# Designs tried in a protein design run: designed miniproteins, single chains, continued (4). Part 39

Each design is a single chain, and the fold is of that chain. pLDDT is the mean over its residues in the fold that is shown.

## One batch from the design tools (miniprotein)

Design m13325
Fold by ESMFold2-Fast:
Structure m13325 (fold): chain A 87 residues (1-87)
Amino acid sequence: MAGQMASALDASGAPEEVVKLYREAGNLRRHANKLEAESQATQSAELAREAGDVYDEAAKLFESAGDTFTASYLRDMGAQLRAEAEA
């Protein structure tokens, strides 16, 4: 989703700074997805916390780009992963 949004914004003539934020946010989300998958495969609470933190970093970039809906969703994902890691 994030990568497609970045491409759509670039095509629409959006400011380069916004396109860069979407690409960076998409890269962080992909990294968070990998950490989440690895935390589930290894049952690592530490990797789950790291995934949650990366989701929060991605959310900040999406919010800076003006995508508050995706930012809210990713913050919820990060909160859930941290709660599971601390449970």
Scores: mean pLDDT 76

Design m13326
Fold by ESMFold2-Fast:
Structure m13326 (fold): chain A 81 residues (1-81)
Amino acid sequence: SLEDYLNQLYQKTVDSLKQNISDQSLIQEYIQELESIKNWILQKVKKGEISEEKGLVLFSMRSIAIETEAWLKAKQKEKAE
């Protein structure tokens, strides 16, 4: 189901964040944001306001953006020496 797929993507993103970020508070903020967007997407799909494919794209884009932000923050610290 869409819910199962979004949950798998959510877990993959959380695992990536835990690997790349040492700040537990920042990880919790990202987790809260991901849970909020996941629930919002599922509600919109349930109401027929967006397609399952659109919902998946939206969640994937946000997940990638969060992972990219985390990776860039880690690399900026590395470049600062």
Scores: mean pLDDT 80

Design m13327
Fold by ESMFold2-Fast:
Structure m13327 (fold): chain A 76 residues (1-76)
Amino acid sequence: MLTPLEARVLREVAGLTISGPVPRSEAVRAVAEKLGLSRSTVSRILDRLAARGLLAEADGRVALTPAGLATLIELA
């Protein structure tokens, strides 16, 4: 199961990726600024979410997967 912090990070990435995949560095920066977290903490959470299949990473860009979106709907 996701921690509350992992769920918040996933939700912020969902908002950033509405128009398509974004650079991982941009996602890390924006989420860190929004949630008041270190960039290293956000990067580790993104790695865990990707390992769970909730984020897709390709060509240095991140996007929410259909499984990630379904998980956020269930947590709402």
Scores: mean pLDDT 84

Design m13328
Fold by ESMFold2-Fast:
Structure m13328 (fold): chain A 98 residues (1-98)
Amino acid sequence: MEELIEKLIESISEDGTVDASSVAELLRALLELEGYSQEQIDNLVDALLALINERHNGRISLDQLIELLENWEKTSKNPEVKEFASRAIEAVRKKQSS
C-alpha cells in the first residue's frame, strides 16, 4: 500500500500531472482489494490506460486523480478500499500543497 502511494507521488511531474501507468498501478491495487480477478483487473486497467492515452495524452491532473479516488472512496463498500483511497488522496494533496 504505502510503497504504491510513494511510487505514485514520485511519478508526479512539476506541472502537477501524473502518468497513466502510475494511475493504473494504483487502480490495480484498489481493484484487487475489491476482490476482482486478475483477468478483470487487467481488462479494466487496460481500458483506463487506453482512455487516458486517447483523451489526455497519457497524463491526468492531480485534481482529476483526486476526483477519481474520492469517487472510489465514496462508492466502495469495502473498508480496506476506502482506507487505501483515503490515504492516497492525503498523500497526493500533501504533494500538491508542496
Scores: mean pLDDT 78

Design m13329
Fold by ESMFold2-Fast:
Structure m13329 (fold): chain A 78 residues (1-78)
Amino acid sequence: LPELSLEELLELVEQYLAQLRAKVASITDPAQRAALIAAMQALIADLRAQQAAETDPVMREVLSFGIARLQEIVAELE
């Protein structure tokens, strides 16, 4: 299987985040939005734990990028 470059991994993360933004924007029920925000916060905590254990500098960079972008989305949606 082909290895993904750092650039390709970051593009996949951005695509996923765009889908998450669209998903949250489509939710009109405040309770459902709050539940999704809570789920995203839990994901951020999991990614931070993974980053702390990660020794590969490329994967550490991808995790740092993903964490920062998810935090921005959560802040925008609160």
Scores: mean pLDDT 76

Design m13330
Fold by ESMFold2-Fast:
Structure m13330 (fold): chain A 97 residues (1-97)
Amino acid sequence: DEDQRRLLEIAARLLEELAELYEKAGLVDEAVELYEKTAELYRQLGDDEKAEQYLAKAKYVRENLKKKGNELTPEVQELFRELQERGPEVQEEIQSL
């Protein structure tokens, strides 16, 4: 389904951008989880190369970055809001798999 593929691509991009902002904010555990989820979405899209890249990023972040705290930056909050607006639609599409 081309529409399903487009929703998964949008979800992967949003999770990737959110993961990168969480990483920059020092929210290491959350960034790792989002990178692993991004990898799973790319695997579902048949993009094994990107899936492996994001799993490698998750491992790197887990092993090399210190936790900075639990404070969400305005940029992280804005992307989180976008994910919440699109999240239900994307989650329903993923569950239909």
Scores: mean pLDDT 74

Design m13331
Fold by ESMFold2-Fast:
Structure m13331 (fold): chain A 71 residues (1-71)
Amino acid sequence: MQEELDRDIEAGVLLIEAAVLKVTIPRLKTKEEIDESIKRAQELIDRARELGNEDAVAAFQEVLDELKKKK
């Protein structure tokens, strides 16, 4: 039961993180901020894949693609 709760919480947190990153993209002003956000999105994609959360992977991929367009 504890493991199931921890997985559900992690899945929810990842989706919230994706939403926060997506909202942050228009506010990024420097190349350094964009590069840091790309790195974070990639790390979160890897984490989402480890958890088998395909929805989170897709959400972070959208964030990563948008960051690359802004670069």
Scores: mean pLDDT 76

Design m13332
Fold by ESMFold2-Fast:
Structure m13332 (fold): chain A 78 residues (1-78)
Amino acid sequence: SPAELEAKLAELMKDPDIVEAGAKMYALLKAAGLDVSPATIAGALVDRYGLPEDKLEPLAKEIEERAKTVDTEALLAE
């Protein structure tokens, strides 16, 4: 459900590894059929953690690469 997805995304935001958190969020949103970009997820993390804007592009790239290895079915089953 949307509420379960939202709760899972909120838990992922507590992860101190922001790249891992962002990759899992991106993978879950894509699996849910949402049209979201890695840059959108990176922007949310930049805003959340008060990071400089120059971190957005490299973070988006790392999120996209890391997301390729995420098992979205296993994450949704938790």
Scores: mean pLDDT 76

Design m13333
Fold by ESMFold2-Fast:
Structure m13333 (fold): chain A 100 residues (1-100)
Amino acid sequence: MSPLERLIQAVKALALEAMHLASQAGDAAMEERIARALEEFGKVASDPAASVEEIAAAVERLLELARELIARHSDDTAAVARLEQLIAEVREALAEFLRS
């Protein structure tokens, strides 16, 4: 798997879990914001003209939204732990992508 493919898989896993938590919490506005950020990441990641900086910025936007979701729903300790693990996986995949 290429570093970019690994990054795409890690980002999708984080976004899907974050949207699931937002949906279960009744936070439709956050679910929409995460879905939109994932769509924009997909466009940038599939664009051969996109810079490494543009891809990194789209990933950082999704990480920011995941951290905001955790802050809003911090009482669900199990869901927070799962999101923290997925955030760590995205950060590792992004670091590998930036080194390649």
Scores: mean pLDDT 87

Design m13334
Fold by ESMFold2-Fast:
Structure m13334 (fold): chain A 83 residues (1-83)
Amino acid sequence: SLDDEIRVGLALIYIGIGNIDMEKGDFEGAVESYRKAAEIARGVDLQVEAEALRNLAKAYRQLGKTEESDRVEAEADRLEAQA
């Protein structure tokens, strides 16, 4: 549907913004962007949601948020097993 197409496109844009934030060392900004990407992709595209969560886990690790990183990485693994 058009809504699903728009949501996938928007989620990919937020993944891109998060990637830029990671490169510039703005790990808090990256967390925000990847979280938005995962929320937008939820229920629409399992692969895009998993990608966003895996990148979110990496950003959390850079912030020393190990428990949050482990949690979202497990969620990404679960989604990838369904895809």
Scores: mean pLDDT 89

Design m13335
Fold by ESMFold2-Fast:
Structure m13335 (fold): chain A 85 residues (1-85)
Amino acid sequence: DEYIEELKRRAEEAIERAKTIKDPKTSEDVIQLAELIIKQIEQLEKDYKEGKISPGEYSHLLGILDRTLQGLLDYLRKIEEEQKK
């Protein structure tokens, strides 16, 4: 599934970008959030494959994770911009 692979790729990108954050605590918090998102995506894939959730519920929950990840990426962009000033 290209969509799942893209979500995981973006979360992994967030981890790599977080390593450039000057404040160690903020860097660690962003890495932990991105890792949690990856874990939640993997759990959703597993639950869907095991028949624990419907296709509609799976799609809906992935949409929530996509939105959450986008918020994290927007936050990273702001930090990176502020660090260049």
Scores: mean pLDDT 85

Design m13336
Fold by ESMFold2-Fast:
Structure m13336 (fold): chain A 112 residues (1-112)
Amino acid sequence: SRAELTERLKEAFEKSIEIVKSTDDEEEALKKSTQVFFDALLPPFLSRKSEKELVDLMRFAEDEFQKWLKSSDLSEKEKKILERAFALALTGAALVAIGEEIDRELAERRAR
């Protein structure tokens, strides 16, 4: 649901701010933030009822993230790291969710 996605993303955003402020290595900050966002996005994407709902959840997540990012007191550098981390996580979670659906369809075809 959008409510579950919102709560998971808020917690992920707060954790990602702590990561980017405490980590001097940009690649390590990117990696850790990407994992945090991925872990937040994947369960709602896996539990979707349709491909249309997946697209709607992806757009909703992007819109909410951008609103929070614009309202944050982060530096331009920190904002760029989190923007990239979120984009990578969003793409990765969507690809995993689609892959699980393909695996399910292939398993059903073998059972026919």
Scores: mean pLDDT 85

Design m13337
Fold by ESMFold2-Fast:
Structure m13337 (fold): chain A 67 residues (1-67)
Amino acid sequence: NPSLISRLEGDLSLLASEASSEEEKKEIESWQKELDEAVASGDEDKLIDIDVRIGVYALKKAVDKVT
């Protein structure tokens, strides 16, 4: 799904730009590598898994802000 891939690339790029620590940046870079691998192999299940992980990460950042 090219639309999903473009969205995931955009989401990861945004997260990378918002990363404040080296640890966060490296984690996002590892997800970018996983995305590249999933695209190369046509692994739709992995694309969905990456999308879920991005969503969970964004939610965690949001809840951490209200504590």
Scores: mean pLDDT 79

Design m13338
Fold by ESMFold2-Fast:
Structure m13338 (fold): chain A 89 residues (1-89)
Amino acid sequence: MEEQILEERERVIRELEEESEEAARAIREVREEASKLGEDFARGAAAATAALFRGYMEQGMSEKEAAEKAKRETLELIREAEEQLEAAK
């Protein structure tokens, strides 16, 4: 079940990257930034960006607006995660 969930998540991300260049760029930039916190975190951040992008597109935003908003929100979550890790030391 776990492997199937991860494969499905990666498939959804790849499909979005193929359908939207704006989404592909946002996901890549978020994954790159999140990779500083580890590969599992980068994978989760990419999935979160994809989900937010789809949500904003469904609300009637343009691909560019949806990608920028999804990227901005996910980068904010990455920053908060970094602060929480520092506070735990």
Scores: mean pLDDT 77

Design m13339
Fold by ESMFold2-Fast:
Structure m13339 (fold): chain A 108 residues (1-108)
Amino acid sequence: DKKLFELRIKKAKEIFETEATPEQKAIAEAVKEVYEKKFGKKVYEAYVEKLDENTYRVTLLSEDGPKYYILKRVDENTYELYDDDNNVIAIIHIENGKVVGVELLPKP
């Protein structure tokens, strides 16, 4: 299983580095900052994959190892960031492919 996780991370990185839109790059930077501010842990790399019209998967390589988040569109310019436990940890505002606002939600 370790080899399979490493392969999935490598594939996510390659897709992100070759195919990422400006919006996906902005999302990667925003989610990295959310994680570092919320948990006080360094993020080394962040990759964003588009899953469907309203959903992105975000892969973070942090000092605590790989972390996976789902960014889901809830309105034209509003996205909710979900952790592995389906908790909303941040709201991200995107206009014309740019991150224009990030709101950290309180701890559950």
Scores: mean pLDDT 83

Design m13340
Fold by ESMFold2-Fast:
Structure m13340 (fold): chain A 94 residues (1-94)
Amino acid sequence: SSELEKLLEELKKLLEEAKKAYEEGNYERLREILVRSAAVALQIAKLSKDSEVRRLAMELLGTASKAIEAVERGEDPGPLLEEMERLLEEIERK
């Protein structure tokens, strides 16, 4: 689906921007990007006909939610951002 491909490209760009915000210590911007990433992951899960892509997208949504909580609590979201990148790479391989 061209719509699914556009959402995957949007998610990839959002994760690149999240990494940049994290490296710059801009946690307010990081939180905004993570909220948007979670919304895009949910759309991918809803639109995908592949059960494994749906599962991975829902796992990415869950990881993004944990990353938002980590930012709000003043905890390091770094490992969660790495997990989000890994999950997106797994989706792109399908």
Scores: mean pLDDT 90

Design m13341
Fold by ESMFold2-Fast:
Structure m13341 (fold): chain A 74 residues (1-74)
Amino acid sequence: MVDRQTNQHFIDVMSRYFNAQMGITVKDFSISDDNTVSIHIETSKSQQDLDRMKRAFSISFNVKIKDFKVTRVD
């Protein structure tokens, strides 16, 4: 069980990461006690860009992404 303050800090950092990416809107974001992330984004970015970002995110924050859902805007 991770402390709530530590978990909230992690959520804030991750939300900022995705929100700082131009052309991405975070629609839903959650993190589990085991540092596993579920995220839903809305974007026009290519699948290749998203795969790169997913890998960079996983490596940079040392987390596993269980669910990565993408809604295309056109």
Scores: mean pLDDT 67

Design m13342
Fold by ESMFold2-Fast:
Structure m13342 (fold): chain A 55 residues (1-55)
Amino acid sequence: DLEKKISKTLNIPVSKAKKLVDMIKKGGKSFSQIAKELNVPISTVQKAFLMVLNS
């Protein structure tokens, strides 16, 4: 489960990890926009993006 792996690796709630994965896969938003919407650091979005690419 990619969302659970991201949640554990980035130390964020599974609900935020699911939203992060969905937003990354949907496209159309910059990393800064995703970071603002989910109230996480941009670095967290970048790390999640790399994990999505590795899945």
Scores: mean pLDDT 82

Design m13343
Fold by ESMFold2-Fast:
Structure m13343 (fold): chain A 87 residues (1-87)
Amino acid sequence: QPVLTPEQLDLEVEYALYLIKAAVALNDGKRYYEKGDFEKAIKSYEEAIKTLEEALQRFKDAPPEIQADIRAGLEEAKKYLEEVKKK
């Protein structure tokens, strides 16, 4: 079914899925925060953090630019989590 080789599909799609999953969780957290649903915001930010930490482990041998992008996302998610926990 896929037109890509299994190697290409596994690496490229897996990386993209981690980033999409983290972005969706972070965006959901922001929406809950704006609505004042801080418990759901916390859970969403924690899911984003977990996803990005898993991505760092999975792509630990990836080029530094990829690792930097994941770390930047992780720092953003942690910042939002810290802010919501103060509410």
Scores: mean pLDDT 80

Design m13344
Fold by ESMFold2-Fast:
Structure m13344 (fold): chain A 62 residues (1-62)
Amino acid sequence: VSRSDIALAVKMAKEGASPFEIIRELMSRGVSFDEAVRIVSITVELLMKEGRATVEEVEEKL
């Protein structure tokens, strides 16, 4: 997992993108489905640490 892929996922999540939208964007960049799911999980963890993710957003992203 590259730092640029995580940065893109964080940016998209902050802009209100769904996990499926983030996964599709990452896959369009050549990221595998399994890797895209891992990036989404890391993004959720980062947003929780910032205190920005709600319980509903965490449930939707996993």
Scores: mean pLDDT 71

Design m13345
Fold by ESMFold2-Fast:
Structure m13345 (fold): chain A 90 residues (1-90)
Amino acid sequence: HMISDEELETAVLEVAFAVSYVIARKALEQGRKDEAVEGAKDLLRIADQFESLGRKDLAAEAYRVAAEIFEQAGDTDLSKEAREKAEKAA
């Protein structure tokens, strides 16, 4: 059994998502809103990559999570963008 390149890429992105999510949530907990915004931007990039791999389910979830973090960090424009991308990916 050999894992396909697409399966491996998906697994790597899932790990990257988990790491970026933890970093962004920790930044919010510590009141570091600028760092939380940067973490949420990483989540947007990961969501774009899930979408390019045809994983619309993972992309939609990643966009939603990014939108929530942007909202909690006070970035309403990026939160709206991420929500619109989540709706289109679903």
Scores: mean pLDDT 85

Design m13346
Fold by ESMFold2-Fast:
Structure m13346 (fold): chain A 108 residues (1-108)
Amino acid sequence: SADELLAQLQALRAQVQALLAELQTSTDIQAELDRLFALFQQVEALLDQAVAQGLLTPEILALARDIAALFLQASKVALSKAETQEEINRAIALALQAIGLEFDLDLL
């Protein structure tokens, strides 16, 4: 249902916000990057389900945009903390995924 999808997206938003806070104090960002990519995949799966089921409500769309913006913010923090080329590449990849999601949502 739309209410169940909304609740799941709200929980994912809270997790991204928590990871963003963890990134601010992290000395090794790889674990946080792993979790951010996993959360991004979960968000994409829920949005694909919402589209497929005709459940993409204005509330779900607004929350999805908020989540995409949080991923972009997290990618910028990760990039500022990156110490290796791998971490730089992963932070950029996360930013590109977040930008792609914002673009897709703007077309809906």
Scores: mean pLDDT 88

Design m13347
Fold by ESMFold2-Fast:
Structure m13347 (fold): chain A 78 residues (1-78)
Amino acid sequence: VREEVEEALELIEEGVFNKDLELVREGAERLLELAPRLSPEERREVVERLRAAAEFARHYGYDEIAELLLETAERLEE
């Protein structure tokens, strides 16, 4: 599950770097699918990384990407 989570986070990071909303959405969807298999600790780490990516996106004016990342983080927290 860690490998699958890392792949999903890599898609998100690549999408943010390239301003590719579709890649960010694909990574977010994969993370939400994996959510039931995550420990509370793993979930918190993922949420923290998503929020960091959202701050990065916001600083560069990628508001739609930042919003999607924050929404995904909130859904992972329940």
Scores: mean pLDDT 83

Design m13348
Fold by ESMFold2-Fast:
Structure m13348 (fold): chain A 79 residues (1-79)
Amino acid sequence: DIVEKNYKLIEELKKMGVDESIIKFIEDFVEKYKNNKDALEKLKKMLEEAIRKKLSSDIVALALAVLKTVIEQEKKKKE
């Protein structure tokens, strides 16, 4: 469900002209964190905001890097 929602948002980003390299990074993120529903929910909210605000590829890339760092830190804190 959340994986499917993220892929739908990726299709919208492709229509907006976001760089293919960033799209591949997002697809890789979904695959890497497919069993982490919290990470995918955070990704979904970030992608929805990127679409709503029509953010540039550079800003999307920065947001993804920050999100990955947050998820890695939360994973270390949990156990």
Scores: mean pLDDT 79

Design m13349
Fold by ESMFold2-Fast:
Structure m13349 (fold): chain A 80 residues (1-80)
Amino acid sequence: MEIVASDEEWAAFFRKADTNGDGTVSLAELEAGYASIGRTLSDEERAAYRAADRNGDGTLSLEELLEAVRALIREVGARN
């Protein structure tokens, strides 16, 4: 399976977004991370990230982020 970014590239992005180093990122930190690369979160991306937040604490682990990205790619590919 090929995606625009590898799991290692997403891990690097996650580390940049994880400004406090606690191993999780909030939706606000993800928005800031996206802004740093010239992007904004869409409503679809926000919904996918919230759905991947399995414990409902308002933060995402790297694993939850990767699951959300894979779900978005699958959904966008189906709608294309």
Scores: mean pLDDT 69

Design m13350
Fold by ESMFold2-Fast:
Structure m13350 (fold): chain A 65 residues (1-65)
Amino acid sequence: AKEKLEKLKELRDQIVARLTADGYPERLARLAADEVVAESLSKGKILTVDEAYERARALIDEALA
């Protein structure tokens, strides 16, 4: 339980950092990262940083469409 939560926190922080470095607004990056973490918790699957980054980008692009 605790180890899983720590991995999800690291994942969230890495996604936010990459999205903001790529020019996405911090607010949208945080919202997308939080959604990816929530999906990972509900599905019981921890994504890689690359998988989570692509999912977060897709969520932002969908929200802005």
Scores: mean pLDDT 79

Design m13351
Fold by ESMFold2-Fast:
Structure m13351 (fold): chain A 64 residues (1-64)
Amino acid sequence: GLSEEAYRRIDELISTLPEDKRKQLLELRAQLDELFSKPVLTQEDLQQMVELLEQIEKIFAESA
């Protein structure tokens, strides 16, 4: 799914990014992990997940 692909891409970039960007990416990943640790996701949680994924995608784009 989208979350699995996002985590895979995060892991791939962690090894290649400078320390400051790695820290930002890890913080975003931690927020996603917190959301996915919930037993039930609300509509707000799903919206937040999309926003976090978009922020991660921006970091990917900036690293290219």
Scores: mean pLDDT 74

Design m13352
Fold by ESMFold2-Fast:
Structure m13352 (fold): chain A 79 residues (1-79)
Amino acid sequence: SEIDKEIARIHAEELSAKEAIYAAKKLSEQGNYEAALAVLEAAKPKLTKEHIPLLKELLKETKNEEVRKLIEEIIKEIE
């Protein structure tokens, strides 16, 4: 829902980059792909080249195409 996305976005703004990646992983494992996308998008300004290995690990573990696409786009923009 839009409310769940907004809650995830607000929560992600308080998270460190690593915490946001971990939260997105847990949400994706639960099948909550909408919240996982919202967390990753909110965390995007905090993500740096240092976080590429963690993003690649998340990419290996995630089966959802939209989440995978966003992670690949983030990695490409940081590289």
Scores: mean pLDDT 80

Design m13353
Fold by ESMFold2-Fast:
Structure m13353 (fold): chain A 85 residues (1-85)
Amino acid sequence: SELIELMERFERGELSEEELMERFGLSPRQARVARRLIALRRERSTLSRREIAEELGLSQATLSRHTRAIDEKVRALGDRVRELL
């Protein structure tokens, strides 16, 4: 399934900001946050949520809002795929 492969590529950090915007409906800011978060996770970062927020130039509250919105959009796509199968 193309959508399963898309989700796998997302988790591997292989999607561009443009692909994240087009395929998941992320805003430009959400796409940048998602790309940076995936990159930090791939580096086996021991960074706390506070340190991640600082690295991204965001407050912890702003980071939490962005990650929640990203997770909801990615999850909604996955749920929609299950309904179509």
Scores: mean pLDDT 76

Design m13354
Fold by ESMFold2-Fast:
Structure m13354 (fold): chain A 84 residues (1-84)
Amino acid sequence: SEAEKAIEEALKKFEEYVEELLATLEDPEARRRLRLEAEELEGLFLIVYAVAKIAKLSDEEIIEEVEKQLERAKEELERVKEEL
């Protein structure tokens, strides 16, 4: 479905953003912490998608929720990076 494609694309874009942020960090411990936070946030994508499917949202509504989660996850990673 289009919703399944949207979650796959969002996860790919998030992984690309994580790699971009990791490239800016030279400290191995900071990189490790950012990686762990990214993995937790990736799990939240799947939860948001699953909840939207259970709630019987339309493909369009699921796509909107997935895109919102992508932006929130990017903002949270940037926040975590600033605190490292």
Scores: mean pLDDT 83

Design m13355
Fold by ESMFold2-Fast:
Structure m13355 (fold): chain A 62 residues (1-62)
Amino acid sequence: NAGAKKAAEAAKKAAEEGDAAASATGMWQVGLHGGEDGFRGARAGAQGDAEAAAKGAINSAK
């Protein structure tokens, strides 16, 4: 479904925009708190959020 893919792309773009700003600030905190664990958590969170939005749109379009 083209509409579902477009919605998923919009969500990804928004996440990337927010990630750029948050990454600059959060990297300092993550580095002090635990680089690997913090980095993995932030990555998984952004990925899961985008996937949940895409899944909802695709399921709704069926």
Scores: mean pLDDT 58

Design m13356
Fold by ESMFold2-Fast:
Structure m13356 (fold): chain A 108 residues (1-108)
Amino acid sequence: KTAFDQIDQLDDMVQQVISAASNNDIDGVRSILQQMQDQRRRIVQTSQTLPPEISRLMRATADTVVELTGRIYQALQNNDELTVMLTIKQLQGALEDARKRLEAIVKS
């Protein structure tokens, strides 16, 4: 429950990043990045009640989402449209992989 809800929240934030980046809204991406830092802190707190394998996956996923969103923010400031596009694909892939890994752990 909690881990899937947290992946859904990260996915919602990623959709907001994609929307802001598509509109060249650099301040919007920065604002969402700050919200992702807050969500990363919440994931760390709730992970204390989760099985170790799920806890590790959730923390790694939050760290990756924050890192890639920061890369999108820097690329937008540099007008590097190619890096923005490629990093968005990496960000979407990271969340899809995290969801599949979580499903595999829960089914085991």
Scores: mean pLDDT 87

Design m13357
Fold by ESMFold2-Fast:
Structure m13357 (fold): chain A 65 residues (1-65)
Amino acid sequence: SIQEEIDEAMIAMLASVYGVLEKVEVKDGEATVTLRYDDEEADETIEEIKKVAKRLGLKKLNIIR
């Protein structure tokens, strides 16, 4: 389905673009991202992840610091 294609594209993009991510899970347009570092750089990483999620039409984004 279109949603499955979006979920796969999101996983690939997040995994390849953000080297500071510990884990990425995407299902039915909902993403859960676990950060490797919880410091001042984490806030900037979160903002970039939110921009990517918005561009891809993500329904919900969960971020674990």
Scores: mean pLDDT 68

Design m13358
Fold by ESMFold2-Fast:
Structure m13358 (fold): chain A 68 residues (1-68)
Amino acid sequence: GAPKFLIVADSEEAAAAAEKMLKEKYPDAEIEVRIVPDAAAAVAEALRLLAEEKEPVRIFAGMVDLGE
C-alpha cells in the first residue's frame, strides 16, 4: 500500500513545508499532521504514537530528525 507518514511539528508552517515535500515525492502517501508547542513535545508525541500504533509509520518531526 501507500507509505504512511506522521509529521510532528511545532508550527503549521513547518508542517505544511514537510507535507508539500512528501507529497511531491510520494503523491499517494497517507499523511497525518500533529502540531505541538515545542521540539521536545514533538519528539515525545512522535515516539508515543509510534509505540501505540505498532505499525511501521515513518515519522518526521519538523524540528527534530528522528532518523539518526
Scores: mean pLDDT 65

Design m13359
Fold by ESMFold2-Fast:
Structure m13359 (fold): chain A 83 residues (1-83)
Amino acid sequence: MQIADLVQALKENPSIENLALLLNQILTDDDSFKKSVESLLPSTTFVESEYNNLLSALLQQNYHPLIVSKLVVYLQSKGVTVA
């Protein structure tokens, strides 16, 4: 139940580091999902006004590839590498 622990940590402390740990775990656990996210990344854009809605969806464990790809782009814009 590693993902559930990371979701709880992010709920208690919504930091860039906790977000990166959760996204890295999601992308590591499912190779097909990772490939779906990677296919979307070149066409994915992030707008700061979307952040709270995307974070809320992630915390509800709605791991849609578009939601994760937008959050990956957000982290990359902050200089954080996601696996």
Scores: mean pLDDT 80

